# Ledger of designs, part 102: designed miniproteins, single chains, continued (2)

Each design is a single chain, and the fold is of that chain. pLDDT is the mean over its residues in the fold that is shown.

## One batch from the design tools (miniprotein)

Design m7742
Fold by ESMFold2-Fast:
Structure m7742 (fold): chain A 72 residues (1-72)
Amino acid sequence: MSPAQLAEQLGREMGLPEKLIQAIVAMLQGKYDEADKLLSEVEMPRSKAASLMTSVMLRLVAMELEGKVPPL
């Protein structure tokens, strides 16, 4: 499974808003301008959004280190 697909799955399992999941996927694909646009449309404090994004990324990195996903 690609990192972007896994991040989407993790985000859905965590109950994240769709736009926040799309922003995380865009970041993993190097689409930073699109990610910033999507983040501006998320109806939550930016600090909370950043915390949730960090949680997804830490889980993804942990899975990579465990050999469960290809290198990022």
Scores: mean pLDDT 77

Design m7743
Fold by ESMFold2-Fast:
Structure m7743 (fold): chain A 58 residues (1-58)
Amino acid sequence: GKLTPEVRALVDEGLRAYARGDYAAAAELFRRAAEKARSTNPEVAERLERGADQVAAM
């Protein structure tokens, strides 16, 4: 689905953190993106929350 620019920026930052092995920062950024997406796209927010939980467990 279409992401807002704010949600995209947070997801991009999270993916960069993940790529460098900073899983704690990646999980936090994905959670922030999920919070911002919840009012606009609840399905995307749910996916981002699940991704954050998985990354936090790494």
Scores: mean pLDDT 83

Design m7744
Fold by ESMFold2-Fast:
Structure m7744 (fold): chain A 72 residues (1-72)
Amino acid sequence: MRAEAEEALRRAEEGIDGLEEAYRAGEVSDEEARRGLERGLAELEKLAEAYPEAEAEIERLRARIEELRATL
Protein backbone atom coordinates (compact mmCIF):
# COMPACT_ATOMS: atom_id res chain seq x y z
CA MET A 1 0.00 0.00 0.00
CA ARG A 2 2.69 2.56 0.95
CA ALA A 3 4.65 1.93 -2.27
CA GLU A 4 1.40 2.18 -4.27
CA ALA A 5 0.63 5.54 -2.62
CA GLU A 6 4.12 6.87 -3.42
CA GLU A 7 3.83 5.72 -7.05
CA ALA A 8 0.36 7.28 -7.44
CA LEU A 9 1.55 10.58 -5.94
CA ARG A 10 4.64 10.59 -8.18
CA ARG A 11 2.43 10.10 -11.26
CA ALA A 12 0.11 12.90 -10.13
CA GLU A 13 3.05 15.28 -9.60
CA GLU A 14 4.53 14.34 -13.00
CA GLY A 15 1.16 15.09 -14.60
CA ILE A 16 1.00 18.52 -12.97
CA ASP A 17 4.62 19.28 -13.93
CA GLY A 18 3.99 18.21 -17.52
CA LEU A 19 0.84 20.29 -17.83
CA GLU A 20 2.56 23.38 -16.36
CA GLU A 21 5.49 22.98 -18.76
CA ALA A 22 3.20 22.44 -21.78
CA TYR A 23 1.16 25.52 -20.85
CA ARG A 24 4.30 27.68 -20.43
CA ALA A 25 5.53 26.46 -23.83
CA GLY A 26 2.19 27.36 -25.45
CA GLU A 27 1.52 23.71 -26.38
CA VAL A 28 -1.95 23.72 -24.74
CA SER A 29 -4.74 26.31 -24.75
CA ASP A 30 -6.11 27.98 -21.60
CA GLU A 31 -9.21 25.76 -21.90
CA GLU A 32 -7.15 22.58 -22.27
CA ALA A 33 -5.00 23.62 -19.28
CA ARG A 34 -8.09 24.28 -17.13
CA ARG A 35 -9.55 20.90 -18.14
CA GLY A 36 -6.29 19.17 -17.25
CA LEU A 37 -6.15 20.88 -13.85
CA GLU A 38 -9.79 19.90 -13.13
CA ARG A 39 -8.95 16.27 -13.94
CA GLY A 40 -5.93 16.56 -11.65
CA LEU A 41 -8.10 17.80 -8.77
CA ALA A 42 -10.54 14.89 -9.28
CA GLU A 43 -7.62 12.42 -9.25
CA LEU A 44 -6.25 13.95 -6.02
CA GLU A 45 -9.67 13.54 -4.37
CA LYS A 46 -9.58 9.83 -5.25
CA LEU A 47 -6.03 9.54 -3.88
CA ALA A 48 -7.09 11.24 -0.62
CA GLU A 49 -9.84 8.62 -0.19
CA ALA A 50 -7.49 5.71 -1.02
CA TYR A 51 -4.41 6.99 0.88
CA PRO A 52 -5.36 9.16 3.90
CA GLU A 53 -1.75 8.79 5.15
CA ALA A 54 -0.64 10.92 2.15
CA GLU A 55 -2.86 13.88 3.13
CA ALA A 56 -0.01 16.43 3.45
CA GLU A 57 1.46 15.55 0.04
CA ILE A 58 -1.99 15.58 -1.60
CA GLU A 59 -2.66 19.03 -0.07
CA ARG A 60 0.66 20.26 -1.51
CA LEU A 61 -0.28 19.04 -5.01
CA ARG A 62 -3.80 20.49 -4.68
CA ALA A 63 -2.27 23.86 -3.74
CA ARG A 64 -0.08 23.71 -6.88
CA ILE A 65 -3.14 23.09 -9.07
CA GLU A 66 -5.06 25.99 -7.48
CA GLU A 67 -2.04 28.29 -7.96
CA LEU A 68 -1.86 27.32 -11.65
CA ARG A 69 -5.61 27.86 -12.09
CA ALA A 70 -5.21 31.36 -10.57
CA THR A 71 -2.74 32.24 -13.37
CA LEU A 72 -5.24 31.29 -16.12
Scores: mean pLDDT 81

Design m7745
Fold by ESMFold2-Fast:
Structure m7745 (fold): chain A 78 residues (1-78)
Amino acid sequence: SKELVEEFKKLLEEAGKLALEYLKTKDEELLKKAQELAEKAAELFKKIAATGDEEAIAEAKKALGETLEKLKKEIEAL
């Protein structure tokens, strides 16, 4: 399910961006938005996993790992 993987990647990117902005500003609204997007991403991952599409699942896991690594680097640079 290419569409679900693409939406999942977009939600991860947006959630990460908002979380990093929250760390700089301490704006609780940014944290709330980041959490909402992360919850949507988790729901989409559940749907991707439910398809049994090993390629889509692998792509989603790769995207998650890449997003977490990018966030780690950006947090360490703060």
Scores: mean pLDDT 83

Design m7746
Fold by ESMFold2-Fast:
Structure m7746 (fold): chain A 66 residues (1-66)
Amino acid sequence: LREEIIEEATETLRKEIEKGASIEQAVNKANNKAIDLALEAGLSEEEAVEIGNEAAKEAYQEYRRE
């Protein structure tokens, strides 16, 4: 699930950038997407926020190649 959330967050980041959003705006959208996916996966609200932030950060780092 963490890997799936990271992949989806990364895709959201890329899609937003292609639409002309800044990397910062794309990261914010990726964070929201990751939180939503974590909640849909059955994680608690607290866990969803934690994994969402982690996934968005990881997606940004993955996009930048670290």
Scores: mean pLDDT 75

Design m7747
Fold by ESMFold2-Fast:
Structure m7747 (fold): chain A 72 residues (1-72)
Amino acid sequence: SMEELLKEAREYAKKVADEAVEKAKGKSRSEQLGLLAEAVQEIARYLDEKGIPREEKLRIVGEAARYMVEAL
């Protein structure tokens, strides 16, 4: 179902974001921003491959990006 697909997509996005935040600890701001950018691109690619609609894809990516910025 779309509901289950979106749940799995959000769980994956959170996992990628959490990993990026952990990797960013103790790194320079430039390196942190690079890790955030890589995480955003990875999440976007995953969502595209899973066939997540564009609007939901933008929301999930935006939510993950905000989460990572707030955790830095």
Scores: mean pLDDT 88

Design m7748
Fold by ESMFold2-Fast:
Structure m7748 (fold): chain A 67 residues (1-67)
Amino acid sequence: MDPEELLEEVLKWARDRGSPETVARAEQLVEAGRRAYEANKAIDPGLAEETARFVARLIRREVERDL
């Protein structure tokens, strides 16, 4: 899956399952992840992809903590 698609999918999941506070945090994390991805994708695609996956993992932990 494209890193941008991964971030969008996990944000959608957070919106479906998280509290409003968790969703707001997820949106901030996705924005930070997208910025990191854009900054690195031409220089180090592997690092960019790993960053997106790391952000997705953080969002999942936040939602699970909220449940």
Scores: mean pLDDT 76

Design m7749
Fold by ESMFold2-Fast:
Structure m7749 (fold): chain A 71 residues (1-71)
Amino acid sequence: SAMEELEKKFEESLENLRKALESYGVPEEEIEKIIEELKKKYEELTKRYDPETALQLFDKELLRAYLSVVS
């Protein structure tokens, strides 16, 4: 289903972000905090939007989180 595909992409995106932040030397505790905030945003988006729109908005949140740490 679209929701199952969205969940898989969500999990893969979080794992990719974790690896990217680790490569920048971000502490594990800070990475976990960022991951928790993104999980919270994902839950809010999936409650308000269709799967396709939720994924697009979540990708923007991922980019924002990444840039906030590496900038």
Scores: mean pLDDT 81

Design m7750
Fold by ESMFold2-Fast:
Structure m7750 (fold): chain A 50 residues (1-50)
Amino acid sequence: EEELWEKSRKPLEDAYKAAIEGARQNSPEAAEDLEAFYKKIKEREEKIRK
């Protein structure tokens, strides 16, 4: 179960990082918002796993 989730998660994380990096080039504000949203997703994931 967790193994499948982890494998699926990696491509999504890579996509998110690329999106944040792209946004940072265009708008630092948008990049900060995306980064905050990404952190919120990780925090929610930790709560679900608990």
Scores: mean pLDDT 72

Design m7751
Fold by ESMFold2-Fast:
Structure m7751 (fold): chain A 71 residues (1-71)
Amino acid sequence: KRRELAEVYLLMGEHYFAQEKFEEAIAYYERALALDPNNARAWELLSQAYEKLGKYDEAEEYRKKAEKARE
């Protein structure tokens, strides 16, 4: 089901993030969010990945989305 597939993509993204492959991590986090847009953790990880790439404006935008998804 969609939620289970979103969890798989999130785990794949975290695997790439741990290897410092931030572009690949972003692709998997975006796929997870396409299936589960209310996943605050996925928005946080997307924000952190953009911050690692020096894209601070996108990082801040996604951090705000994570905060909204928690509430």
Scores: mean pLDDT 84

Design m7752
Fold by ESMFold2-Fast:
Structure m7752 (fold): chain A 93 residues (1-93)
Amino acid sequence: SAEEYYNLGLEYYEKEDYVTALEYYDKAIELDPKFAEAYYNRALAYIKLHPDEPGALEKAIEDLKKALELDPKFEEAKKELKEAEAKKKELLK
């Protein structure tokens, strides 16, 4: 199920294997494109894998926007989005 892949993504994220975490979050989203938490955690994995790369931050920003589109009350996604946008702006100066 989407939830099973999502939980595997969380397990690999906790192990700091962000590449494998991304693969499982991708599978979760493929099975359930409305899974707001999966978009949120995929965004966090992008940031962890390449924290200083504008391209990775852009991917994270798009996923955080998607999480908020699916769940407008997702406070953690809103906070991470603000931080990711600020960091991307800083890196592009």
Scores: mean pLDDT 88

Design m7753
Fold by ESMFold2-Fast:
Structure m7753 (fold): chain A 92 residues (1-92)
Amino acid sequence: SAAEQALADAEELRRRLTELLREEGREEVAREVEELLERAKELARRAAELLANAKTEEERKEAERLLREAVELARRAAELAPEAARRLAEEL
C-alpha cells in the first residue's frame, strides 16, 4: 500500500541520514535526528491506521493533522543536519 511504502521510504531516509552523520563523527546530532524521525514515523503509522479505519470526515482530518505533525518533525530533523540532508537529497 501507499502508506506502507511511505513508511519504508521514511525508514530508509532515516537510516541513510544517521549513517552519514555518524561517518562524520556527529553522534549526538545523529541521535537527535533518530529521535525526531522515530517520533515522526510513529505519528505517520498512527495516521495511516486511522485513515484505513476512518468512517467520518473528522477521523480523516485527524489523520491529516497527524501526518502534518510527522512532516514537521522530519523537517526539524533536516534542520539539525542541513548539509547531510542536502547531500542525501542530491542522491534521491
Scores: mean pLDDT 75

Design m7754
Fold by ESMFold2-Fast:
Structure m7754 (fold): chain A 91 residues (1-91)
Amino acid sequence: MDKIVDIFKKADSDKDGKITISGFKKVVSDLAKILGTSPSTITKMVKKADVNGDGVIDVDEFKKFIDMVGKKKGKDVANTISLAFYQVVNS
């Protein structure tokens, strides 16, 4: 859980607790490769989590994105994302 928050913080260059869709796109490619899917699929899920449609993702919306991945792909996929991020950060 904390590892995902750290990666989100890394994407938040302004340190305001929010990231733009463009900022999130930098980590989306890595997520897509880990999941064996396309960056466009992850991007569509992120936009769906942006309920207000303002192009800005806060921490709560990011958590909803991870929850949607778990519900659609299963908790095993969500756990795989967490473990993969742990390995990347620990390298």
Scores: mean pLDDT 61

Design m7755
Fold by ESMFold2-Fast:
Structure m7755 (fold): chain A 101 residues (1-101)
Amino acid sequence: MRERAIEAVREYAEVTGSPRRERVLLQDVEDIGDPSKWPELVKQIIASLEVLKTVAPEEFHPEIDKLIEEAKEVEKNPSEEKLLELLIRYIEFLTKYLKHL
């Protein structure tokens, strides 16, 4: 799972060309190894998705809403596996959204 998260960050980096954003996402992958950081990481993902929904075209809103719902479920019953899966889906969505722009 961790290797899949790193691959998702790599694909995101190739699309964005942003070393700063790549470093932030790689740090998020590392932070999943520390359960004390899980509540903040999930809240940051939810906040990021809520902000993105305000500027994203309507066609992306259902997928953003689904990711927010999934993130809220992970917040209630967190585990390393669930957080890695959430982070992978979040990064994959960001990559897809940026390719649309």
Scores: mean pLDDT 83

Design m7756
Fold by ESMFold2-Fast:
Structure m7756 (fold): chain A 92 residues (1-92)
Amino acid sequence: SEEKKKKLREIMEKYLDELRRLVAEGRFSDAQVDALRDKFIKEAEKELGKEYAEQLRKRFDANRQMADDLLAVGDEIEKELEERRKQLEKNA
């Protein structure tokens, strides 16, 4: 169903937006990623049914390496934001 595929894509986009927010806020961790995955799998089950929720779960499992990559990027973003904050304080 095209409508169900569109809704699944919207759920995935929300998940990625929440991941970016956690990274930007310096709150990115395995526990937070797992909590977000559970949240969006439950939303997919409610809106689209068990089959689509299972497909989303499998995509999250397949994308575990992406979570590890995002953790590394999170550390770099946190350092860049801290240095930028220090530069703004020095120039004020």
Scores: mean pLDDT 73

Design m7757
Fold by ESMFold2-Fast:
Structure m7757 (fold): chain A 86 residues (1-86)
Amino acid sequence: VYEVQVDVHNDVLLQQEVQKVYDLIQKYGLEKVIENKALYIQDLETGEKHPINLTESSTVEDIITQVKDFAKENNLEVVNIVLLLD
């Protein structure tokens, strides 16, 4: 399991951490991550898990957009990004 807590208003840190997640997805297999719904955003206050909609054409920017949209909709400054590798 790869897990990272990120401040969604820190664009540099958010981009770096999403890039690391993206690289791990590519290394372990994008199709497996999609099939298993293995990438999600977690609300640290409620513990709610929100799956990231991932396709073969998804980019780092697409993932960043989904993270920021979730944070904005839930009035969150900090979220957890989780990738289930097993």
Scores: mean pLDDT 84

Design m7758
Fold by ESMFold2-Fast:
Parts: sequence; structure tokens; C-alpha cells
Structure m7758 (fold): chain A 94 residues (1-94)
Amino acid sequence: KKAEQEAFLKELNERLAAIEARLEELIDRWRKAPESEELKEALKEVFEAAGRLQEVLREASKQKYLSPEMKEQILEALEELEEALDRLEEVLEK
């Protein structure tokens, strides 16, 4: 439905903006942190999750209206990236 599509895109844009702000802050903090294997692994998970999200969004861009399956894939990729950012933040706070 058009209204559901608009609501979804609003949520997507808000979550992407929040992710971008968090990435900027966490990358700055990472550059100031001492090197560790835990930090390296957490950063790797963030890059892998971001790559998956980019691929899903690229595929979604081919659709005029997002299918329920595509919306699910986007939400799952967003959640994985947000969880990876949470882990990176925890490592940086130690």
C-alpha cells in the first residue's frame, strides 16, 4: 500500500541517518583507541553488515514498490548493522 510504503521509507531514512551519525562518532573514537583483536573483529562485523545493507538497498532500488520480502530483507540488514554498531561501541567503551 502507498501509505505503508511511505511509512516504511520514513523509518528507513530515519534509521539510516542515525546509523550515519553513529558511524561518524564511532570511527573517530576508534582512531583514538589502542589497537586490539577485539576492536578489529568488531570493526570487521560493522563493515560486513554495512556491505550486506548496501547490497540489499541496491536490489531494492530496482523495485518501483517494495515487496514485503524486500522490506523484510532491508529491516533485517538494518538490524544486523545496528547490532554490529552496538558491539563496536561496547568494545570502544572498555
Scores: mean pLDDT 82

Design m7759
Fold by ESMFold2-Fast:
Structure m7759 (fold): chain A 94 residues (1-94)
Amino acid sequence: SEEEKKKEREKLGKEVVEIGRRLAEEQPALVEELLAAGEERAAEALARLLAALSEEERAVYLEYMKLLLEEAKSTDEVDPAKVAEAERILAEAL
């Protein structure tokens, strides 16, 4: 159901925030580099982010990204070209 998808997104979103907080504390220089990468290096930046995560953290991050992309596809509020670009970046980073 839509309510179950919303709860799962909220749960995974909280876990992603905790992952980001840990990375900012342990690897602040990496986080600064990732934020500075821009759209042109988005796939490389995402690949570096995923490489810095544990196997369990990577699974959480990827599932969260998948749910966000599914939500974006189900709404007319997000530009389809932006969704396609995000899917391309994710595919290239993997």
Scores: mean pLDDT 77

Design m7761
Fold by ESMFold2-Fast:
Structure m7761 (fold): chain A 70 residues (1-70)
Amino acid sequence: SKIEEIKKEINEIVFEIASLTLQHILVLGAERAGEITPEEAQRMIAETDRQIDELEKKLNELISELKKLQ
């Protein structure tokens, strides 16, 4: 079913957002531990946040599509 396919894709995107959110937390941890510089941490966080924004946009599109099929 198209509804089941969309729900599966939503779940996959949610897991990817969760993974990127964890990466953000780990980068902050590495900065605090002195493993990376604040400048490196900010760069990595900015890249991760950009990816999350792209995925959230796609997630919202899929949720909108799912609502139309109900």
Scores: mean pLDDT 88

Design m7762
Fold by ESMFold2-Fast:
Parts: C-alpha cells; structure tokens; sequence
Structure m7762 (fold): chain A 68 residues (1-68)
C-alpha cells in the first residue's frame, strides 16, 4: 500500500491506483486519502469541493497537484 502521502501529486497517484483496483465511492476514496496524508495535504483535501464522482475527485486532485 502507499506510504504516507506528503504531496498532492502523491495523493493523485494513490487515488488513480485505488480507483483502478477498487470500486470505491468518491467519499470513501477522499476519506482514505485524508487519513493517509500529512496534515498539510489533508487540509488541502478537506478544502476541495465535494466530488460527484471518482473522476471529478481525480480532476480536483490533478488541479491541486499542478498548483504545487
């Protein structure tokens, strides 16, 4: 499994892998990422709008990773 997520780029990579391997809801995926992230990354994740789908969550993470 992924180590502690230290950047939005690592959160994006973990989200893509989990979405490919598991049938997770966007809420479950986001909660997992928050629980596995550093405090700084978790705060960014919590500030993101509620995603309607896993694809939307990944798009939000991609935008956040590009802003790093």
Amino acid sequence: MERVLESMAEALAAARRLAAEYDLSPEELKSWLIGRSTTAVAEVLRALPAPASVEELIAQLERAARAE
Scores: mean pLDDT 79

Design m7763
Fold by ESMFold2-Fast:
Parts: sequence; C-alpha cells; structure tokens
Structure m7763 (fold): chain A 69 residues (1-69)
Amino acid sequence: MRIEAAKTGVEVEVLRYLRDHPDASEDEVIAFARETVEKMARALGLSEEEKQEVLDAAVATARAALAAR
C-alpha cells in the first residue's frame, strides 16, 4: 500500500539522517522528518490523513532512535 511504502521510506531516511548527523538535536531530526514526509506525500499522492499517519510513524522512529543514544 502507498502508506506502508511511505512509512518504510521515511523511516529509512530518518535513520540515515541520524547516522550521518550524530550530533543532531531532536528539533533538527523532527524538522528533517517533516520535510521528508512532505516530499514523500507529494511523490506518492498521499491524502492529509495518510500524510499525518506517515508523519506520526516518522516522529516515533526519530524519538526511539534518539532515546537509544
């Protein structure tokens, strides 16, 4: 499904950003996640509800990865 592909894609990009920017603040990581979700939503033609679901998943991934530092 489009949503699952978007969630996986954004998760991979967020984890890659954290790897490439180990000193990034939570605010910087969340800003990157939001920008990546907007880009993915445009590419896949997601609705506002689908975009919000992908963003919630991306933010959860970012917070979990930051907590594991």
Scores: mean pLDDT 80

Design m7764
Fold by ESMFold2-Fast:
Structure m7764 (fold): chain A 61 residues (1-61)
Amino acid sequence: FDELLARVADEPGVRALLERARALEEAGDTEGARELLRSAAEALRLLGREDLAEEVERLAE
């Protein structure tokens, strides 16, 4: 996860979604975390970062 955050350091909106997803997972809100991970993956696709979008989608499973 920390490596993933480093790879999106140039995309602050995506990074914020991933950080919030981790906080929700730590709080036990698995469904909320999954929704934010899907949003981050969609944003990464719109930015042309398909490889990272696929990696984030796998985390949401």
Scores: mean pLDDT 78

Design m7765
Fold by ESMFold2-Fast:
Structure m7765 (fold): chain A 76 residues (1-76)
Amino acid sequence: MEEAKKLIKEAEKLAKEAAEALAAGNEEEAKKLAEEAEKKYKEAFRLAVEKGDEEALAYMREKLKELEAHTRELLA
């Protein structure tokens, strides 16, 4: 759980940086940061699956869907 939480925090930081880069007109950097955030969330999700943490899994499914939508918009 703790390790998964750290990955979630890292993903949220990267997602925020991606949004800031996009606002600054740095589309290329925003896309890279968004992809990195998505990877971190997927890794945290995998870790939660291994530990059988249903609460963390539910939370991460919601967050991963949000990140996938944002990444799709940035990469489209």
Scores: mean pLDDT 74

Design m7766
Fold by ESMFold2-Fast:
Structure m7766 (fold): chain A 59 residues (1-59)
Amino acid sequence: SALEQIRQEMMEKLVKLNEEAVAKRDGNLEHNKKLAQELGKKGLEVVKEAKEKIKKLEE
């Protein structure tokens, strides 16, 4: 279904952000804080986009 496809796409994007976090982390605390902030912001946008797409399907 379109709803299932949107949820799967969201999950795939969130998994990729987690993979990026693991790949890019290092021993530098400031670097890791900045990385967490940037990826956290991207994660929130991914969830927001999925939520808006789901809402459009129900309208």
Scores: mean pLDDT 82

Design m7767
Fold by ESMFold2-Fast:
Structure m7767 (fold): chain A 74 residues (1-74)
Amino acid sequence: MDEERKLIEKVSLEVSRLYREALREGLSPEELRKRLEELIEKLKEKGTPKEVLEVAESMAKVTLQAHEEHLKRQ
């Protein structure tokens, strides 16, 4: 229980960091997608629980959609 919550919080911080970098550096949606996929791959290699992986994938999808919408408005 505590481990899952700790991992979810860590994943949330990592996704937020990647999103801030994408906005600040002007990364393309494809570049952001690659970085998010690398994060998820690392979590899988570490043996992260499926529940945490599902949350990570959901966060990545929402983050990518937000970035794509941001660029469409520019």
Scores: mean pLDDT 80

Design m7768
Fold by ESMFold2-Fast:
Structure m7768 (fold): chain A 91 residues (1-91)
Amino acid sequence: SAEMEAEVRKRLREAGFSDEQIEAVLAVLREQNLSREQIRALLGLLAKMPKEHLPLLLQKVREGLLRSKEELLKLPGVDKATATGILKALK
C-alpha cells in the first residue's frame, strides 16, 4: 500500500540509506508482492546488515530467502535468533 511504502521510505532514510537504495528496496517489495509481515521482517534484517550488502539481500529476497532459515543464516549480521524471529513473523 502507499502507506506502507511511505513508512519504508521514512525508516530507510532515517537509517541512512540513499534514495537509489530505497527505490531498489521498494522495487523488490512491489515485484515480490510482499505482505506487511514480510516487509517488517525485511526492515528488521536491513537494520542488522551493512548497507553495502543491500544488493545481496535483495537478490536473496527474490530467491525466496524470507521463507528459509538456512538462507537467512547465510546473510552477514543475521544470527539464529534473528532468523527465527523473522520466520515466526512471516506465519
Scores: mean pLDDT 73

Design m7769
Fold by ESMFold2-Fast:
Structure m7769 (fold): chain A 75 residues (1-75)
Amino acid sequence: DVQQGQQHVQLAQQHQQQGDLQSAADHLLEAVGHYIRAGRLEQAAETAERLADVYAQLGDDYSAAVAREAAERLR
């Protein structure tokens, strides 16, 4: 559902503002899944790019690379 994806993006923004990058990443990952299931591939790609940035901030370069590759495949 698009609305559930949007809710998870909002929660991710709140957690990121609080410095809780792991919770932000978890919510962005949920949002990507909701957008894919809803057929909203451009929103899923954009959200996956944001997820990659959060993983990079966490020092998880492998997960960041995987998320960037997923974003490219969704286009």
Scores: mean pLDDT 87

Design m7770
Fold by ESMFold2-Fast:
Structure m7770 (fold): chain A 82 residues (1-82)
Amino acid sequence: MGEAIKRPLSEEEKATLRAAVEAIREVAREAEAEGLPASVVGQIEAGEMLRAVGDTLDGKPMSAEEARERMRERLEAARAAL
C-alpha cells in the first residue's frame, strides 16, 4: 500500500530469491545457447529478475520452479515473434 517498508530480507527470503535468480539465469543461458538473440534474452531476464525481487519484498517470494516456468513461457513467446 502507500508506505514503503524498509525491512531487511530474512535468510529464507534471501535463499529463495537466490534460487529464483539462479533459475532465471540458467534458462536465459539455455535460450542463448539455442540461438535466441542475447538482447531479447537479456531483456526478459532483467524483467523476470526485477519481478522476483519485487515479489520477495512483498512477502510473496517466487520459487525457483515458478521462475523457471515463467522464463520458459516468456522466451517461447519471444521466439514465436522472431
Scores: mean pLDDT 79

Design m7771
Fold by ESMFold2-Fast:
Structure m7771 (fold): chain A 56 residues (1-56)
Amino acid sequence: SALEEEAERLGREAVRALARGDRERAKQLMIEHARVLEEMGRKEQAARTRADAARL
């Protein structure tokens, strides 16, 4: 689905940003990823992703 594709894209972009040391960009991407996960009903994974973003 479009949501699954967007979640996968955002997850990959966040990992790449972290690999570059771009914590601000990674944080933004992780927050957006969590929002898409929540829309998909994956609330626990969304909450964990937001917590990880908050620690950056």
Scores: mean pLDDT 88

Design m7772
Fold by ESMFold2-Fast:
Structure m7772 (fold): chain A 71 residues (1-71)
Amino acid sequence: SDEARKKRVEQLIEDAREVAKLAEKAGKKEAAKKTLELVEQAEEALKKGDLETAERLAREAMRVGAEALRE
């Protein structure tokens, strides 16, 4: 359902913000900034009701931040 998807996207956004904070602490400042930019875009899509775009962007934010922490 759209409601379940919205909650999942909101959780992904929160997780991505935490991952960005960890990336910044690890000295990966550019990756942290990119992760936060993707989070901002996901929030804008969510505000417009574009749940598919919001989920895609939130997942991409998580991927960028997580990849930075592996290096």
Scores: mean pLDDT 87

Design m7773
Fold by ESMFold2-Fast:
Parts: C-alpha cells; structure tokens; sequence
Structure m7773 (fold): chain A 62 residues (1-62)
C-alpha cells in the first residue's frame, strides 16, 4: 500500500539515483528498503529516486 510523507528538512542528493528534496515537500513512498532508505516520488516535481527514510515525517496512508 502506497504511503505519503512530508520532508522534514532539506536533503541534497549525494549519489546517482537519489532525490534532492526541500523541507515541506510531499512524497509518495513506493518501496521501503531494508537499509533504511525508500524509493519515493516527489509529488511537486514528479521525480523518483532514493532518499533516507530519516528525512521523512508524518508517514501516512495514501
């Protein structure tokens, strides 16, 4: 089941395949990885990539 989350602080991509996110952006979590990262879609830009789950808050059903 897809989940929504809010970005709690600015995050800049450091590796290929990561998302750059701004505080307050809404994302859809597509997949949670066992290493503490998620595959997410930035609902503002439509970009999909990896982000640390720790930069997200208010995780809720889509």
Amino acid sequence: MDKLATVKYDYTATEPGELTLKKGDEVRILLELPDGRVVAENLKTGEVGLVPKSVLENIRPA
Scores: mean pLDDT 82

Design m7774
Fold by ESMFold2-Fast:
Structure m7774 (fold): chain A 68 residues (1-68)
Amino acid sequence: SEIDKLLEEAREILSQTTDPRRRAVMQALIDELERAVKNGDTELAEEILEALKRFIEREKERLRQQES
């Protein structure tokens, strides 16, 4: 599913993220998304999914810039 793929991607990006505050935010979003899915809260899951997608894309951009 899209959620499962995004969670795997989020964990991969988390493993590459060194900033402790951004790691904490990403971990919280992962945990909240997993909980929303488990509880069947589809609307909440969708909102968290969008927030997590935005966070991952920004972190990918930061990681790319660090390689330069």
Scores: mean pLDDT 82

Design m7775
Fold by ESMFold2-Fast:
Structure m7775 (fold): chain A 118 residues (1-118)
Amino acid sequence: MKEAEEYYKKGLEYFKEEKYEEAIEYFKKTIELSEDEELIYRALLGLAAVYVKLKDFESLEELLRENPKFAEELGELLKELYLKTKGDLELMSEALLMRAEGKSEEEIDEFIKKKLKE
């Protein structure tokens, strides 16, 4: 595996272990080391998932500011997920992580619908 891909996987692992500071560090390392736009975008989704989970909207705004190439796409996704989850930030964070892991829009929509049914 490429070094950036390994850091990305560690970021996902730390997120699942609820080690959010370590997750942030490894997703940031992925972005810094990667030239792969798809991998960078997945790492940005992982960072957004952490910031939404922590309700750290200042860091989320900074993330969009520092990544202008992806800001429009990520911003629209954040808005759509907020509406689809009816403002459930825990569910929104889980959906963002699923997107980071490469789950399809259909799988994520089904997950959200299931969770909103109680």
Scores: mean pLDDT 87

Design m7776
Fold by ESMFold2-Fast:
Structure m7776 (fold): chain A 69 residues (1-69)
Amino acid sequence: LPPVVTEVLEGVEDAEATAKELVERLEAEGYRIQELVHGVTEEGKAVASIVAQNAEEVRLIRIEADAAA
């Protein structure tokens, strides 16, 4: 089994834009995007979760925007 690497990115300006850029980079590096989920918290903060895999590892990435009050 490839190792699982978890990453959390907090305080980004735009979770959707950050997720899009990250997906593009991961695909360019040979990762397969297994899952991409967008959501919003009760406070209106945008969140995105990415699961990406290559022959060497699985990456679980959570992106959370720091929304204005």
Scores: mean pLDDT 78

Design m7777
Fold by ESMFold2-Fast:
Structure m7777 (fold): chain A 92 residues (1-92)
Amino acid sequence: MEEEYKKALEEIRKIVDEAFKNNDFDSAIEKVRELLKKYGADDETIERAVEAVRKLFEIAKKSTDPEKQERARDAAVRVIGDAVYEALKKKK
């Protein structure tokens, strides 16, 4: 579980970083759905995480403050990471 969670966090950070670098948040949302399905998250967990991440991306898009954008990025990683951790605990 710990090694699977570490790999998940690396994949999550890559998805979020690519979203901000390419300004392609729709593709990032789809990649988040695929990642959560891969780790065994149920539909309710996936939808909850996706809605939270979508709101965080909107905050980042509307902010001209680099610190607020970075906080939104970190928060998105945490939300997706928590959903993966919940899925991994249920699979155990």
Scores: mean pLDDT 80

Design m7778
Fold by ESMFold2-Fast:
Structure m7778 (fold): chain A 57 residues (1-57)
Amino acid sequence: MERKKFLEEAAKKLKEVVGLDVPISEFENMTLEEVKEWTEALINIDEPPKPPVLNLK
């Protein structure tokens, strides 16, 4: 199925860009649109998202 291939590619991209090793079965519970949006958000960010801090220094 094309869906399975898309999920495999999404998982591979996440591993390469963010270093997240996510099993395909986790994505199977999400819609393709959700997976695409989440993956694109991470890939579109040069650096992984960081938690907010109250103040810097």
Scores: mean pLDDT 64

